# Ledger of designs, part 61: designed miniproteins, single chains

Each design is a single chain, and the fold is of that chain. pLDDT is the mean over its residues in the fold that is shown.

## One batch from the design tools (miniprotein)

Design m2106
Fold by ESMFold2-Fast:
Structure m2106 (fold): chain A 100 residues (1-100)
Amino acid sequence: SRKRREEMEKLPPEERIKKVREELRERAPEDIDLAEENVESNPALARQYLAQAEYAAMLGMMTEEERRRLLELGERLGMSLSEEELERMEAAAAEARAKE
């Protein structure tokens, strides 16, 4: 979203971070639900939604339950999300919570 990006560049860094976190948190469960709906009928679309949700997970914006669903759907779609990547996401989430 180039237009969205241009609008965000005009905001102070703190405001941009806040808006990005809010959007990722809101969209993550929706993207997971959409991936689940499309996993059998349109795997390519399901992978696209999961990739968006994975970004929220990397930033620590997902609950433990949402991350579990992400991994389960990723396995069903043949996405190579490793245990090392999970450990990194868990460490990032723990660090983010400790710094709140």
Scores: mean pLDDT 72

Design m2107
Fold by ESMFold2-Fast:
Structure m2107 (fold): chain A 82 residues (1-82)
Amino acid sequence: NILEAIKYLQEALRALKAGDVETALEYIQKAIELLKTINSPLADKAIEYLQEAIEALRAGDVAKAEQYLKEAMYHVTKLLIE
């Protein structure tokens, strides 16, 4: 469900901006699970960016994680529109 994945990514971004890394990781992982059910190159690309966001968070690079999360969200919204 594309809309549900978008909601999870929006919640992850909100948590990240609030400094709640644990909640952000939870929502990123939920988004990845949903996106894996979608057969699309855009979904595959979004999953790549979300995995990079998780690695950035593990390294303590919140700014880089936010950048990857926004890039993933861009690809997921394209699934809904185009």
Scores: mean pLDDT 85

Design m2108
Fold by ESMFold2-Fast:
Structure m2108 (fold): chain A 75 residues (1-75)
Amino acid sequence: MERVWEELRRWAEESLAWFEKETGKDIRKLSPEELEKAVDELADRIAKERGLNPSAVRATLLFLVRLALKILEEE
């Protein structure tokens, strides 16, 4: 059980680091509104580059980012 939690925590840390690298913003310092804007801008860029649906990419990224933040709150 601990190994699975350690893997999830590592994924969360790597996910937030990737988001910071891609957006240039520290996600932990963003307001909810700034977070949604950063996710929207990143999702539109990814969707355009990969030929994906922007709304689906946005919803997925927002969910994953919020999940990563929630996992790290369990410290």
Scores: mean pLDDT 78

Design m2109
Fold by ESMFold2-Fast:
Structure m2109 (fold): chain A 98 residues (1-98)
Amino acid sequence: MEDIARWLRQRLNRDVQVQRTPSGDVLAVRTPDGTYRLTPEQAKQAKRITDTFGPDKVVFGGSTKNPIEVSIITGLAHSGKGEIKKMEGSDLLLVVKK
């Protein structure tokens, strides 16, 4: 998940698509710059996010326990890039397109 979060910080434009198998398993994150293959752990986290908010709506994801990631999330929301959403049952905060 951290590599995806770092990539989203560079982009800030939501040009992120999640590539899936027919069964719904996440294989990779597609961007205009290329395709980034996910680890199994990152794939599970990305699938949960995309199933909840849709791949086109997530601008940035980070942990409530990481003050740098919280600062980035707050900054993105304040700059109008999206709205802050917390995933139930996790420390995950997202910036989701309005």
Scores: mean pLDDT 55

Design m2110
Fold by ESMFold2-Fast:
Structure m2110 (fold): chain A 60 residues (1-60)
Amino acid sequence: DVQGQVAARVARELGLSAGEAQGVADAFVAVGANVSALRVVAQQLGVPEADLLAALAPFL
C-alpha cells in the first residue's frame, strides 16, 4: 500500500499539513491516477493542479 508514501511526499513537496496530506493520499488510493478527480482535490486545497501532479508523478 502506497498511501503512507503518497501522504509523506505531498506533505513535503506541497507543504501540506498531516491531515491535508492524508486527505490527498486517501483520494489518490480511492480514485487511482484519475486526473479529473485529482484536479478537484487540487482546487479544494488551493494548490496548482500542475504542482499536485508533479508531487504525485512517481506514483502515476
Scores: mean pLDDT 78

Design m2111
Fold by ESMFold2-Fast:
Structure m2111 (fold): chain A 96 residues (1-96)
Amino acid sequence: MEEEARERAKEDPYGTIAELARRAIEAAREGDLERALELLELAVRIATEAGLKEAIRAGMLLIAARTSLALGDEEAARNSLIAAGEILLRAAEEAR
């Protein structure tokens, strides 16, 4: 699954980032915060490899989300994950 996304990223890194970000935002809205985090961590890796500066800001939001989850603050975690996804989605769409 991650291997398939990484293969696709070699041909279309921005399309792959956008797809992962959309799926992560949906997962976070549905309350699947662990899945949203996994998708966004993959999207941040691809965005970093593609040279998107927004990957740094998104990565910081993922650290905030992990901290919120560790403290039991699922609402703060969800908000951070959605924000990270929206940043990556916008950056990927503008880079196309």
Scores: mean pLDDT 84

Design m2112
Fold by ESMFold2-Fast:
Structure m2112 (fold): chain A 87 residues (1-87)
Amino acid sequence: MSILEYMEKLIEAMKKKDLESALKYTKKLIEALKKTKNKEEIKEVAKKFSDFLASDEGQEFLALVLEESEELKEQLRELNKELQEKL
């Protein structure tokens, strides 16, 4: 799967408040990002991620993560770091 497909799966999981699927796709997206050289796809993924986290649904999901999943919190931080380093 492409990094765009993993990002779409992650957003779907976040909208559904599915912490297990969100963790799974965050880890897969981080691994795929480390191998990806396509700057345009990386920029699109970073924009989709930032736009979603700025939304009401994204803010609600982040509040849930802070309460219930230390591992997912750390993986989302790592994902943001990888995206910023590739831009």
Scores: mean pLDDT 86

Design m2113
Fold by ESMFold2-Fast:
Structure m2113 (fold): chain A 83 residues (1-83)
Amino acid sequence: SAQEKAAEAAKQGEEALKVAREELLAAGASEEAVEEAVRKLKEAVELFKKAAESKDDAEAEELLKKGAELVAEAARIAAASIA
């Protein structure tokens, strides 16, 4: 279900957040890019948590999609800073 996918995405996002700042800085990302990417990833995790708790399948799917878009944006910001 969308809720189950969102719950897994939230777990993966929380694990990523534990190391994101350290790994991105080690990879050569700027402090500004790290702060922006971490902020977007935190927002994505909150949307995934809300999606996982939703009783409405359509709401869960929309929140999962928005969370995934924020994860992609965070990755783009980080990659642009490293490259």
Scores: mean pLDDT 85

Design m2114
Fold by ESMFold2-Fast:
Structure m2114 (fold): chain A 74 residues (1-74)
Amino acid sequence: LTAEQAQALIAQGQAMIARGTADAASGKAEYDRLKAEGASGTEIAGAALRYIGGETSVLLGQRMVAKGQAALAA
């Protein structure tokens, strides 16, 4: 990776972490609320998928940041 490509990858990863963190937080809050209210399994599953999706985006973003930082250090 060039320095410019590495910096772009870090920026994209940071944006993905921020969005994934927000999605995971809102998905977990909705999941906890729906479970407490005795909502349908479908509604609870939908909230759980948002939470899992957000967590996955954070992991992918962290990997992108690490790859970009490693390229800049080389």
Scores: mean pLDDT 84

Design m2115
Fold by ESMFold2-Fast:
Structure m2115 (fold): chain A 84 residues (1-84)
Amino acid sequence: MLSENILAGIYVSLLELTSPAVARQIYEEIKEELLDLLSKGDFEGAIELVRQAAEPRLSEDKLKALIARVEKSIANGESLAKLL
């Protein structure tokens, strides 16, 4: 499903910008709500959830880079769904 593809992309974005341990902590805290938001097409809510969870653990520069990558993952997931 589209939501599963986007969820995977968000997790990969976390792994690229944080240590695996920090990425896993953030992901485990938000995964259920994130999947629900993505399943409903609430991409703005999904981005905000990731931002709030990452903010205490990341610098301003890393947080900005993470949000940009998450937005790209959402856009790529939607593009892929249109082809499949």
Scores: mean pLDDT 75

Design m2116
Fold by ESMFold2-Fast:
Structure m2116 (fold): chain A 88 residues (1-88)
Amino acid sequence: SMLSYLTDEEIEEILKEAEKILKDAGVSQKWRDMILEDIRKVLESKDPRAGGLALAFAAYAHPDKTVREAARKVLELVQEKIEEARKR
């Protein structure tokens, strides 16, 4: 199903908030770049099959607890913004 409930401006705002969460938690640039690209693909592709794997791995399977906690906050943010947009 198409998930295009968000404008390009709203997607950029979500990505900025996600980047801040990851930076403030000290997540490495490599993992920040992978997670942010994954989020962009999910939000822009309109196909849920196009992304989400890096974010899901980071949130639930990454060996570093700090990365897992930061990624879970980002995952929650993304899910909340999608649900909010769907209710419009």
Scores: mean pLDDT 78

Design m2117
Fold by ESMFold2-Fast:
Structure m2117 (fold): chain A 87 residues (1-87)
Amino acid sequence: DDELIKKVEEILGVKLSEEQIEEARKLAKRIVEELKGVPREHVQTAILALVANEDKKVAALAAALAAKELGLPESEIDRILKGIKNS
């Protein structure tokens, strides 16, 4: 999703390489798989916990991709990205 990649780059003030995008897509798939049974109210916190030890650029895109796939609204995705930026 080119729009989501641009949003991550804009919020974090970074550019993502092709390799970082590929790693983020793989991580996002793992996050979605782990969080399928998690109540909606806990999804944001769980995503942040799962990316806490990852490279910040990969973490940000992976979290945003996973949040979108899990059905979180754009406002929650923005909060996740700002949280990662400020960590």
Scores: mean pLDDT 84

Design m2118
Fold by ESMFold2-Fast:
Structure m2118 (fold): chain A 80 residues (1-80)
Amino acid sequence: SVEELLNELAEAIESQSDKEMQELIRIHKESLLKAIKDPLLSKEEVIELLEDYLEHILPYLSKETQELAKEQLEKIIEAL
């Protein structure tokens, strides 16, 4: 499910983050889940939000976690 894929993405990022970043990841995950479930948002708008989120967090992640995050994002988009 999309929720499971978002949880996997959040866990991968969280494992390499300090406590403050872990809290931000949690808040952003909850916001993205709300966006995905929002009937007023189009699939295209949800995809844009997911891509924007990833672009902003990538610079703070290791190369290995960046690749995992990109793969998980593609799976989330396919599951939408």
Scores: mean pLDDT 74

Design m2119
Fold by ESMFold2-Fast:
Structure m2119 (fold): chain A 85 residues (1-85)
Amino acid sequence: SLEDYLVEASDALLKGKRDTALTALKQFKTELESALASGKVSEEELKSLLVNTKTNKIFFKNITALSDDIEEEFNNIITLLKKAL
């Protein structure tokens, strides 16, 4: 599930494992691009993923400083989701 990568990234961020979080976000982006290219993602799933990704970005930005690379990957995923809707 695409949401599993967000869960992995969130768990890693809570544990201060920035490299693990960045890897999970990069995997999410790659799998999302693949799912969009193959048409295997519904509009409802895209809306859910957009809300969840935006909420996680805001939450972690507020409770811990996000490194520029992690914030950029969140923004890249959000942009892909917005463009797909």
Scores: mean pLDDT 86

Design m2120
Fold by ESMFold2-Fast:
Structure m2120 (fold): chain A 68 residues (1-68)
Amino acid sequence: SERERRRAMASAVLDLVFERAQELKLSDEELRAMARRAMEYVAAHADTLSEEELLAGVERLMDEFVAE
């Protein structure tokens, strides 16, 4: 179902965010900020992008966040 698809994608995105935060030793505040931006991206694009495109977009967003 669409709900199950969205839940699976949200879970995959959060796993990527947590892995990146662990690798970079981000603070709890930075982790929450990055997770919020990633989840906003998922909410905006989950209905229009494929899973591959959505995950690629999140990775790009995380790279931009870290570069700040």
Scores: mean pLDDT 80

Design m2121
Fold by ESMFold2-Fast:
Structure m2121 (fold): chain A 91 residues (1-91)
Amino acid sequence: MEEVREKLEELGKKLEEALKEGDLKKALELAEEILRLAREAGASESVLGALEVAILVLKAEYYRKVLGDEEKAKELLEKAKELLREGAAKY
C-alpha cells in the first residue's frame, strides 16, 4: 500500500504545520483524514487508539477556543483521558 503510506506521510507533515500555526480546524480535519487512511491500511489497534486520542484532544481545543463550547470540550477531554489510561494500563 505504497500510495497510502505516502499520503499518511504528507498528512502528518501538514498536521504538524497546522498545529504550529494554531489552525485547530485544519489540524482536526487532517487528523481525521489520517485516522481514516490508517484504518483503510489496517493499522494496529494501538495506532488507531493513539490517533483517536489525538483527534479528541484537537476536537476539545477546537470546541473550547473556536466555538466557545466548554462543556463539549470537557466531555471530549475526559474521553481522551480514558483512552490514554486504558493504553497505559495495557503497556
Scores: mean pLDDT 78

Design m2122
Fold by ESMFold2-Fast:
Structure m2122 (fold): chain A 61 residues (1-61)
Amino acid sequence: SMIDRLLEAVEKLASSFPASVAATVLAGLGRELERYLSTHASPEEVARFRARFEELRARVA
């Protein structure tokens, strides 16, 4: 699904950068993706993305 592809892309992107760079990228990307997904994905997929994204941000920070 679209959300699964996005989650994998975000995780791969985060793991490809040093923690400080990954944190900055995730902050900017997350806001844009959340807005996009809120209009293009189901509420369930948005919730899944938000949960996974919060985990990634917490781990990187």
Scores: mean pLDDT 75

Design m2123
Fold by ESMFold2-Fast:
Structure m2123 (fold): chain A 74 residues (1-74)
Amino acid sequence: MEEELAPLSEEEKEFVIEKMKELGIPEEIAVRIALKLQEVRDALKLSREQFLALLTKELEELKSNLEEYLKRLS
C-alpha cells in the first residue's frame, strides 16, 4: 500500500517509552530507541500496521537481548 508516512505521534512515542520503562530501560535510552525505530520506519517506508508489528518485534528482541542493546546504545 502506498500512502504518506507520518512520523511517530506523541501518543505512539509515549507508548514506546512506557513499554521500555516496563522492561527496566531508562527513559533517556527509551527515547533514543523510539527515534531509531522512527528512522527505520521512514527508511523502509513502512505502513502504520507494518511499523507497529516491527515495534512489537523490536521490543521483544530488546527484552530478550537487553544487555546487548544497552551496550550498543551506550
Scores: mean pLDDT 64

Design m2124
Fold by ESMFold2-Fast:
Structure m2124 (fold): chain A 79 residues (1-79)
Amino acid sequence: MKLPEGFEISADGKKLIIPEFNLEVPYNEELVEKLRERENSPSLSERLEPIFDYIEETKGEKAKEELRRHFGEALTRLP
């Protein structure tokens, strides 16, 4: 199975790994499909929106905001 760019699967196939955020989430086929739909989006924020939604649903709004903060620092880098 081809994962969206920037994502990995654990050796046992049970977790989706996002190395850029040091984040591991339980493997969820629906989440992976949403990420694939967004893979070709020109906006990096749009491409990652399913991750933020998933974190909000599973870990709460504060965890989503912390993730956006770390991501926001990367977005301010010059090309």
Scores: mean pLDDT 66

Design m2125
Fold by ESMFold2-Fast:
Structure m2125 (fold): chain A 85 residues (1-85)
Amino acid sequence: MKDTLEIEAKFTQDGDNTVIESDSTLTKDGKTTTASSTETTPMTVDEALDALESLKDHPEGGGVRVVSLEVDREKKTARIVYERA
């Protein structure tokens, strides 16, 4: 069974920065582990979402593959699913 990492992210504009709040779920050997993270990036929400959508052009890297990518620009949310490549 493939190892799977699912990330749900929310994007909030804070001045010249975007605050990214993410919840991740790792499923490995039938075990599920969850983690939460908050990151800040010096770009607008639209620029951050554009960068995320560009992963469709380069879905493989670092031993993982993007198998699902959903971006909701109205809600400023995204969901990404990675599998082991």
Scores: mean pLDDT 79

Design m2126
Fold by ESMFold2-Fast:
Structure m2126 (fold): chain A 65 residues (1-65)
Amino acid sequence: SAVAEVRALLAEAKKLVDEGKLKEAMEYLQRAIALLRTLSPADRAAVMPEVQEALDYWAKKQLAA
């Protein structure tokens, strides 16, 4: 499902953040956001907090680097 695909992209992005690969992590986050925009309103609402958490995780790591 598209929701499962968004979650997979977010998981890979977090892994890349942990590895210090911030540019690659952002590419995965951007893919997740693009896919998010194609979801139904209900599916977007369900996964939006996970997307926001991943973006915040990336931002904190980028600022600390």
Scores: mean pLDDT 85

Design m2127
Fold by ESMFold2-Fast:
Parts: sequence; structure tokens; C-alpha cells
Structure m2127 (fold): chain A 68 residues (1-68)
Amino acid sequence: MTPEQQRLKEEGQRKIALGNEEINRGKELMDQGVASGNLELLLEGIGIVIRGIGLKFEGELLIEKANQ
């Protein structure tokens, strides 16, 4: 693997890890919002999950670039 490919792989893995953390945090907020009937908290959780999915997708694209 070239140094450039290694950097892309490491950045991609970092973004996937951050995305997973955001998804888990958002799910916890969604569960709390449902349990308490708090629509604002539910919507905030949904937004965080969407952000996490975006980070994972970005990370996966970087890893694909590294594997070319």
C-alpha cells in the first residue's frame, strides 16, 4: 500500500468510527424522546443519526479510494 493509500484508509476508518458514535448517540436520544413523548428530542436524535450515516458513507468512499 502506498503512503497516500494508507492515509486515506486511516481517515476513512476514523470517519466510520465517528459516524457509528453519532448514530448510537442519536438512537439514545430517539429512544428517550419516544419514552418521554418529547417530539423535539426525537427529531434531534433523528438529525444526529442522519449526520452519522453521512460520516460513515464519507469514510467508506475514502476506503474505496485507498483500495483502488
Scores: mean pLDDT 87

Design m2128
Fold by ESMFold2-Fast:
Structure m2128 (fold): chain A 60 residues (1-60)
Amino acid sequence: SLEDEAALLVQKMGDELAAAGVKLTDEQIRQIQKVVDDFLETGDLEKFKSELEEIREQAI
């Protein structure tokens, strides 16, 4: 399902950030929630991956 795919990609990013010693801000968590919601509505995997990557790069 789209929910399962979103959860896996978010968890993978979370694991990578945790391994790097990075803590997400409340604002970054909210941005991730919005990106997930947008993906569940549109099914646009390429946009979803791109937006998660931008959040990841800003967090590091």
Scores: mean pLDDT 84

Design m2129
Fold by ESMFold2-Fast:
Structure m2129 (fold): chain A 80 residues (1-80)
Amino acid sequence: SEGDDELIDIFVEQFKKAAERMTPEELLELVKELVDQIKEMAKIDPEFAKRLVQRLIDLAKEMNLPDEVIELLEKTLKEI
């Protein structure tokens, strides 16, 4: 839906801006918190949560973020 795409775009843009200013350790902690929130969201709307995580994985690979961050996101996608 249109609203879902806009919300995902906002989250991805905010994550990108935050990630550009963070250390690898700070980024991993942010992603851990985000993953917990996404897992709760997946209980209500699993399709939205899967789309959000896939967009975050794509962004993380594009930005060459730490392997631990990418692995955590990929694990989350498989669990939801």
Scores: mean pLDDT 84

Design m2130
Fold by ESMFold2-Fast:
Structure m2130 (fold): chain A 100 residues (1-100)
Amino acid sequence: STRNQTLLLARTLAIGGMVELARHLHRNGRTELAREELQAAVDLLGAMLEDPGIRSTLSPKDYDQLRTLLDRAQALLAANAPLEEVVSVLDEAISVVRQA
């Protein structure tokens, strides 16, 4: 539905904004604030994939790919990996949604 597609786009744009803010914070030495923004972006991606309306808009292939990317981003944050690796995974997730 148009409503579910609009929600998918709006949440994807919000995730993109959080990732961009995290990049700026990290570049300015605000690494802990950047990590908090990336955690918020990952949490929003997770909530998005749990939304039945959004899930119904995604193909099974796109959903599975996004779930894999979510799991990878969560694992990287838990392992205290370099923030650039988390950013890369979230950029890939945004690209999947934009191509859907």
Scores: mean pLDDT 88

Design m2131
Fold by ESMFold2-Fast:
Structure m2131 (fold): chain A 61 residues (1-61)
Amino acid sequence: SRPTVEQLFDRIVELIAEAEKNASRDEQLTLAGLHVKAAVEYVLKDLDGLEEILAEVEALL
């Protein structure tokens, strides 16, 4: 079964926080943009959009 919107958003935020610990300035800007994008998709309850953003964040780790 698919994760919930809340579970995906929480996982994205957790991974962004971990990635930020060793991120360059340019990487920090990319992560900030992904965080804003995830917040928008969370408000819209767009599960597919959140899964896509999760994959983008995971690719940066």
Scores: mean pLDDT 86

Design m2132
Fold by ESMFold2-Fast:
Structure m2132 (fold): chain A 61 residues (1-61)
Amino acid sequence: MDKEKALELAYTAAVLLLRRGKSDEEIKNAIKLVAKGYGIELTDQEIDEIIARAKEEVEKL
């Protein structure tokens, strides 16, 4: 399931980049590139949701 794998990797990349202090714009661009590598085009809403979930994970501990 390539889309599910792309979403999981995009989320992981967002968490990593947030922990490194990258901006939301840099993270958004990285997420788009990861998904494109799997032939998946994410909507701005899907990207924003991934970033929001990644922020929750980073804030957790």
Scores: mean pLDDT 79

Design m2133
Fold by ESMFold2-Fast:
Structure m2133 (fold): chain A 86 residues (1-86)
Amino acid sequence: EEEERLAQEVADAIANGSPEETVRVLDRLRERGHEELAEQIEKILDDVAAGKVTFPETPAGRQLAITADKHAENAKAAAEEYRRRR
């Protein structure tokens, strides 16, 4: 599914330490009409940056939260990048 694929691309970008790529995939999610998933991912990144633990209900959200927590510095950089663009 496209939504799951894009969520995985965000997770990969976080693991690889690419804030620009993370924001680019979030932009693609919004362009494709997956705005709620993009908002959920942004919240996960913000929560990790703030030192919070998140427990999303969706499998994709849970896997992304686990990846963001393991790569907390990368998640913080991604959150700063998307906030900079708003």
Scores: mean pLDDT 76

Design m2134
Fold by ESMFold2-Fast:
Structure m2134 (fold): chain A 74 residues (1-74)
Amino acid sequence: LSPEQRAAVERIRRDLLATARELKATNPPPSDELLRQAVEAGVDLWAARLRKRDGIEIPEEVRQALVDEVLAEV
């Protein structure tokens, strides 16, 4: 990854991890499947915004790894 891509991935990871933890703390908590869907949607939305605003493209394999990393940490 380029330095710009790496910085973007780290920002996305932190934001999604915070969001996933907040969702997991709700009452009632979401199912594992709903949590996964929320994280996947978040990654896709961030990737689309980066492409449009900053011209930064995150490879699909990196996006998939990011979903798995966030879910593993919550």
Scores: mean pLDDT 80

Design m2135
Fold by ESMFold2-Fast:
Structure m2135 (fold): chain A 92 residues (1-92)
Amino acid sequence: MEAEERERRIRVLEAALAALEAHRELAAGRPVEELEERYAEAIRILEENAPLVEELVAEFAPVAEAARAAGLSAEELLERLRAELRARIAEL
């Protein structure tokens, strides 16, 4: 894989991790305005890379479905998705 493409994918995966953490904090009662400020760059990166985000969503849809079938909570699902994203970053 080309270094530039790998770096772009790592940035998108890291932005996705930040977005999942923002959702976890929102669920824990953090103000939306504080989260929008803290995670603004991650949101921008995801918006600028929409096709890659669509690929990630399609790839992780089976993980979300399996979690729902297993009766996992929203918190447990977010933690599973974060672990999977970290593993993908480590492989690049």
Scores: mean pLDDT 78

Design m2136
Fold by ESMFold2-Fast:
Structure m2136 (fold): chain A 84 residues (1-84)
Amino acid sequence: MEDLGKELERLVEPAEKTGDVEKGNEESVEGWKKAKEYVEKGDFEKGLEEVYEGSKKAALAMGMSEEDAERVGELVKEILRKKL
């Protein structure tokens, strides 16, 4: 099986060394707050979409390219979908 967690780790590790990790964490936290709100209402798909947007914004804040940021968002969303 493909290890999505390892792919995510390899992708974000360089950005954590050079990027604005604090701003990235703030964007990620806001995405997770919105996701929890939708999950509590039973809307898991909307919750996953908010996690995608928050993770993408976090990656962009850390200086990642738009393509890499979109991939980070997709990986986080798919990892969470598999845990549900």
Scores: mean pLDDT 75

Design m2137
Fold by ESMFold2-Fast:
Structure m2137 (fold): chain A 94 residues (1-94)
Amino acid sequence: SETLEKAVEKAQEILDKSDLPPEVKERILAFVKRLAQRLLEETDLSDEQIVEDVEFAVKAIIRLLKGDPSAEKELLANAPLREYLDEFREIAEA
C-alpha cells in the first residue's frame, strides 16, 4: 500500500533524527506498520489523515520515552489513537 509506505517513511525519518536505541526504533517502526494497517482496514480516514496520525503517534511515543506527561493527554485527545494507548505505554516501558 502506498499509504503504508508513506506512513513508514515518515516514522523512519522522525526516528532517524532521534537518539533512541536501535532496538527501540525497530519496536516503534513495527508498531507503526500495525497501526497504519489497522487504520486503513478499520476506519474511513483519508490516506493523508492516516499518515498524519502515524506521524503524531511516533512523536508522542518519543515524548513519552522522554518522560513528557503531556504526550499521554494528547494521545487520549486523538480519537483514532486513544484505543492504542496501552500499546504506547508498553513501548515506552520496554
Scores: mean pLDDT 76

Design m2138
Fold by ESMFold2-Fast:
Structure m2138 (fold): chain A 78 residues (1-78)
Amino acid sequence: MELKEKGEEYYKKGLEYDKEGNYEKAIEYYNEAARHYQAAAKEAEAAGDLKLALEYDINAGVALLRAAVLSTVNKLKQ
């Protein structure tokens, strides 16, 4: 529960920095969001909640994909 809240907080900050054009910070926050969602997914799986674990894994994957896209865009702009 607390790990999910941290994942959501980092993801929202990532979106905020992305909107501001601060891609380096957006990437950092998206990666941190993914780490927290992955930790939450492991806890949910250990508790036997496979559906919740899958939801967190999807959220982590989305955050990682956004970071990867921004990393590529940032390299192409330079």
Scores: mean pLDDT 84

Design m2139
Fold by ESMFold2-Fast:
Structure m2139 (fold): chain A 100 residues (1-100)
Amino acid sequence: SEYAKKRDEILELAKRTMKLLGLSEEKIALLEKLLREFAEALGETEEGLNTLAVISAYLVSALTTVSEEEVKKYFEEVLEVALESNGDVKAVLEKMDELE
């Protein structure tokens, strides 16, 4: 699947970036878990892939600055919005703005 290939490229780039920055395996595992859950919630669309890339950048940034517990709390709230809105990218981005 072209979607699966692009999704996996986003995940691998994020994981490699975190490894380059010297982040823990636990933080890398949390990143992968959250990005896979967001990919499923956002659906198999180009807009969903673009939003996943944005979420990936924010997750990498957050994992460099705050604890795993804080990242998990914030992004689980964003994921809940993604699930409840059936992948509405606007609702997801608005929720991320509230949690920064």
Scores: mean pLDDT 83

Design m2140
Fold by ESMFold2-Fast:
Structure m2140 (fold): chain A 85 residues (1-85)
Amino acid sequence: MEREELLEKARELLEKGVDPEEGVLEASDELGRRALRVARERAELGVEEADEAARAAAEEAERTGDRAALEEAVRRAEAALEAAR
């Protein structure tokens, strides 16, 4: 994943109440696809910030473009969505 794509995915994870169709439509690798899926499912379920640590990791990913920070944010957000089922 290119840094620009990573920053866009991190921003998508941070946005509350964003229409999934307005966000980034494509992802070039598995991590990007996971991030997009999480953002869409979060919006569809009306799940806001389920985990403060997931939000902090997403903010770090947006600030730095760090792939590891995005992976941590996605992992935490996926766990929060699973718990909300």
Scores: mean pLDDT 61

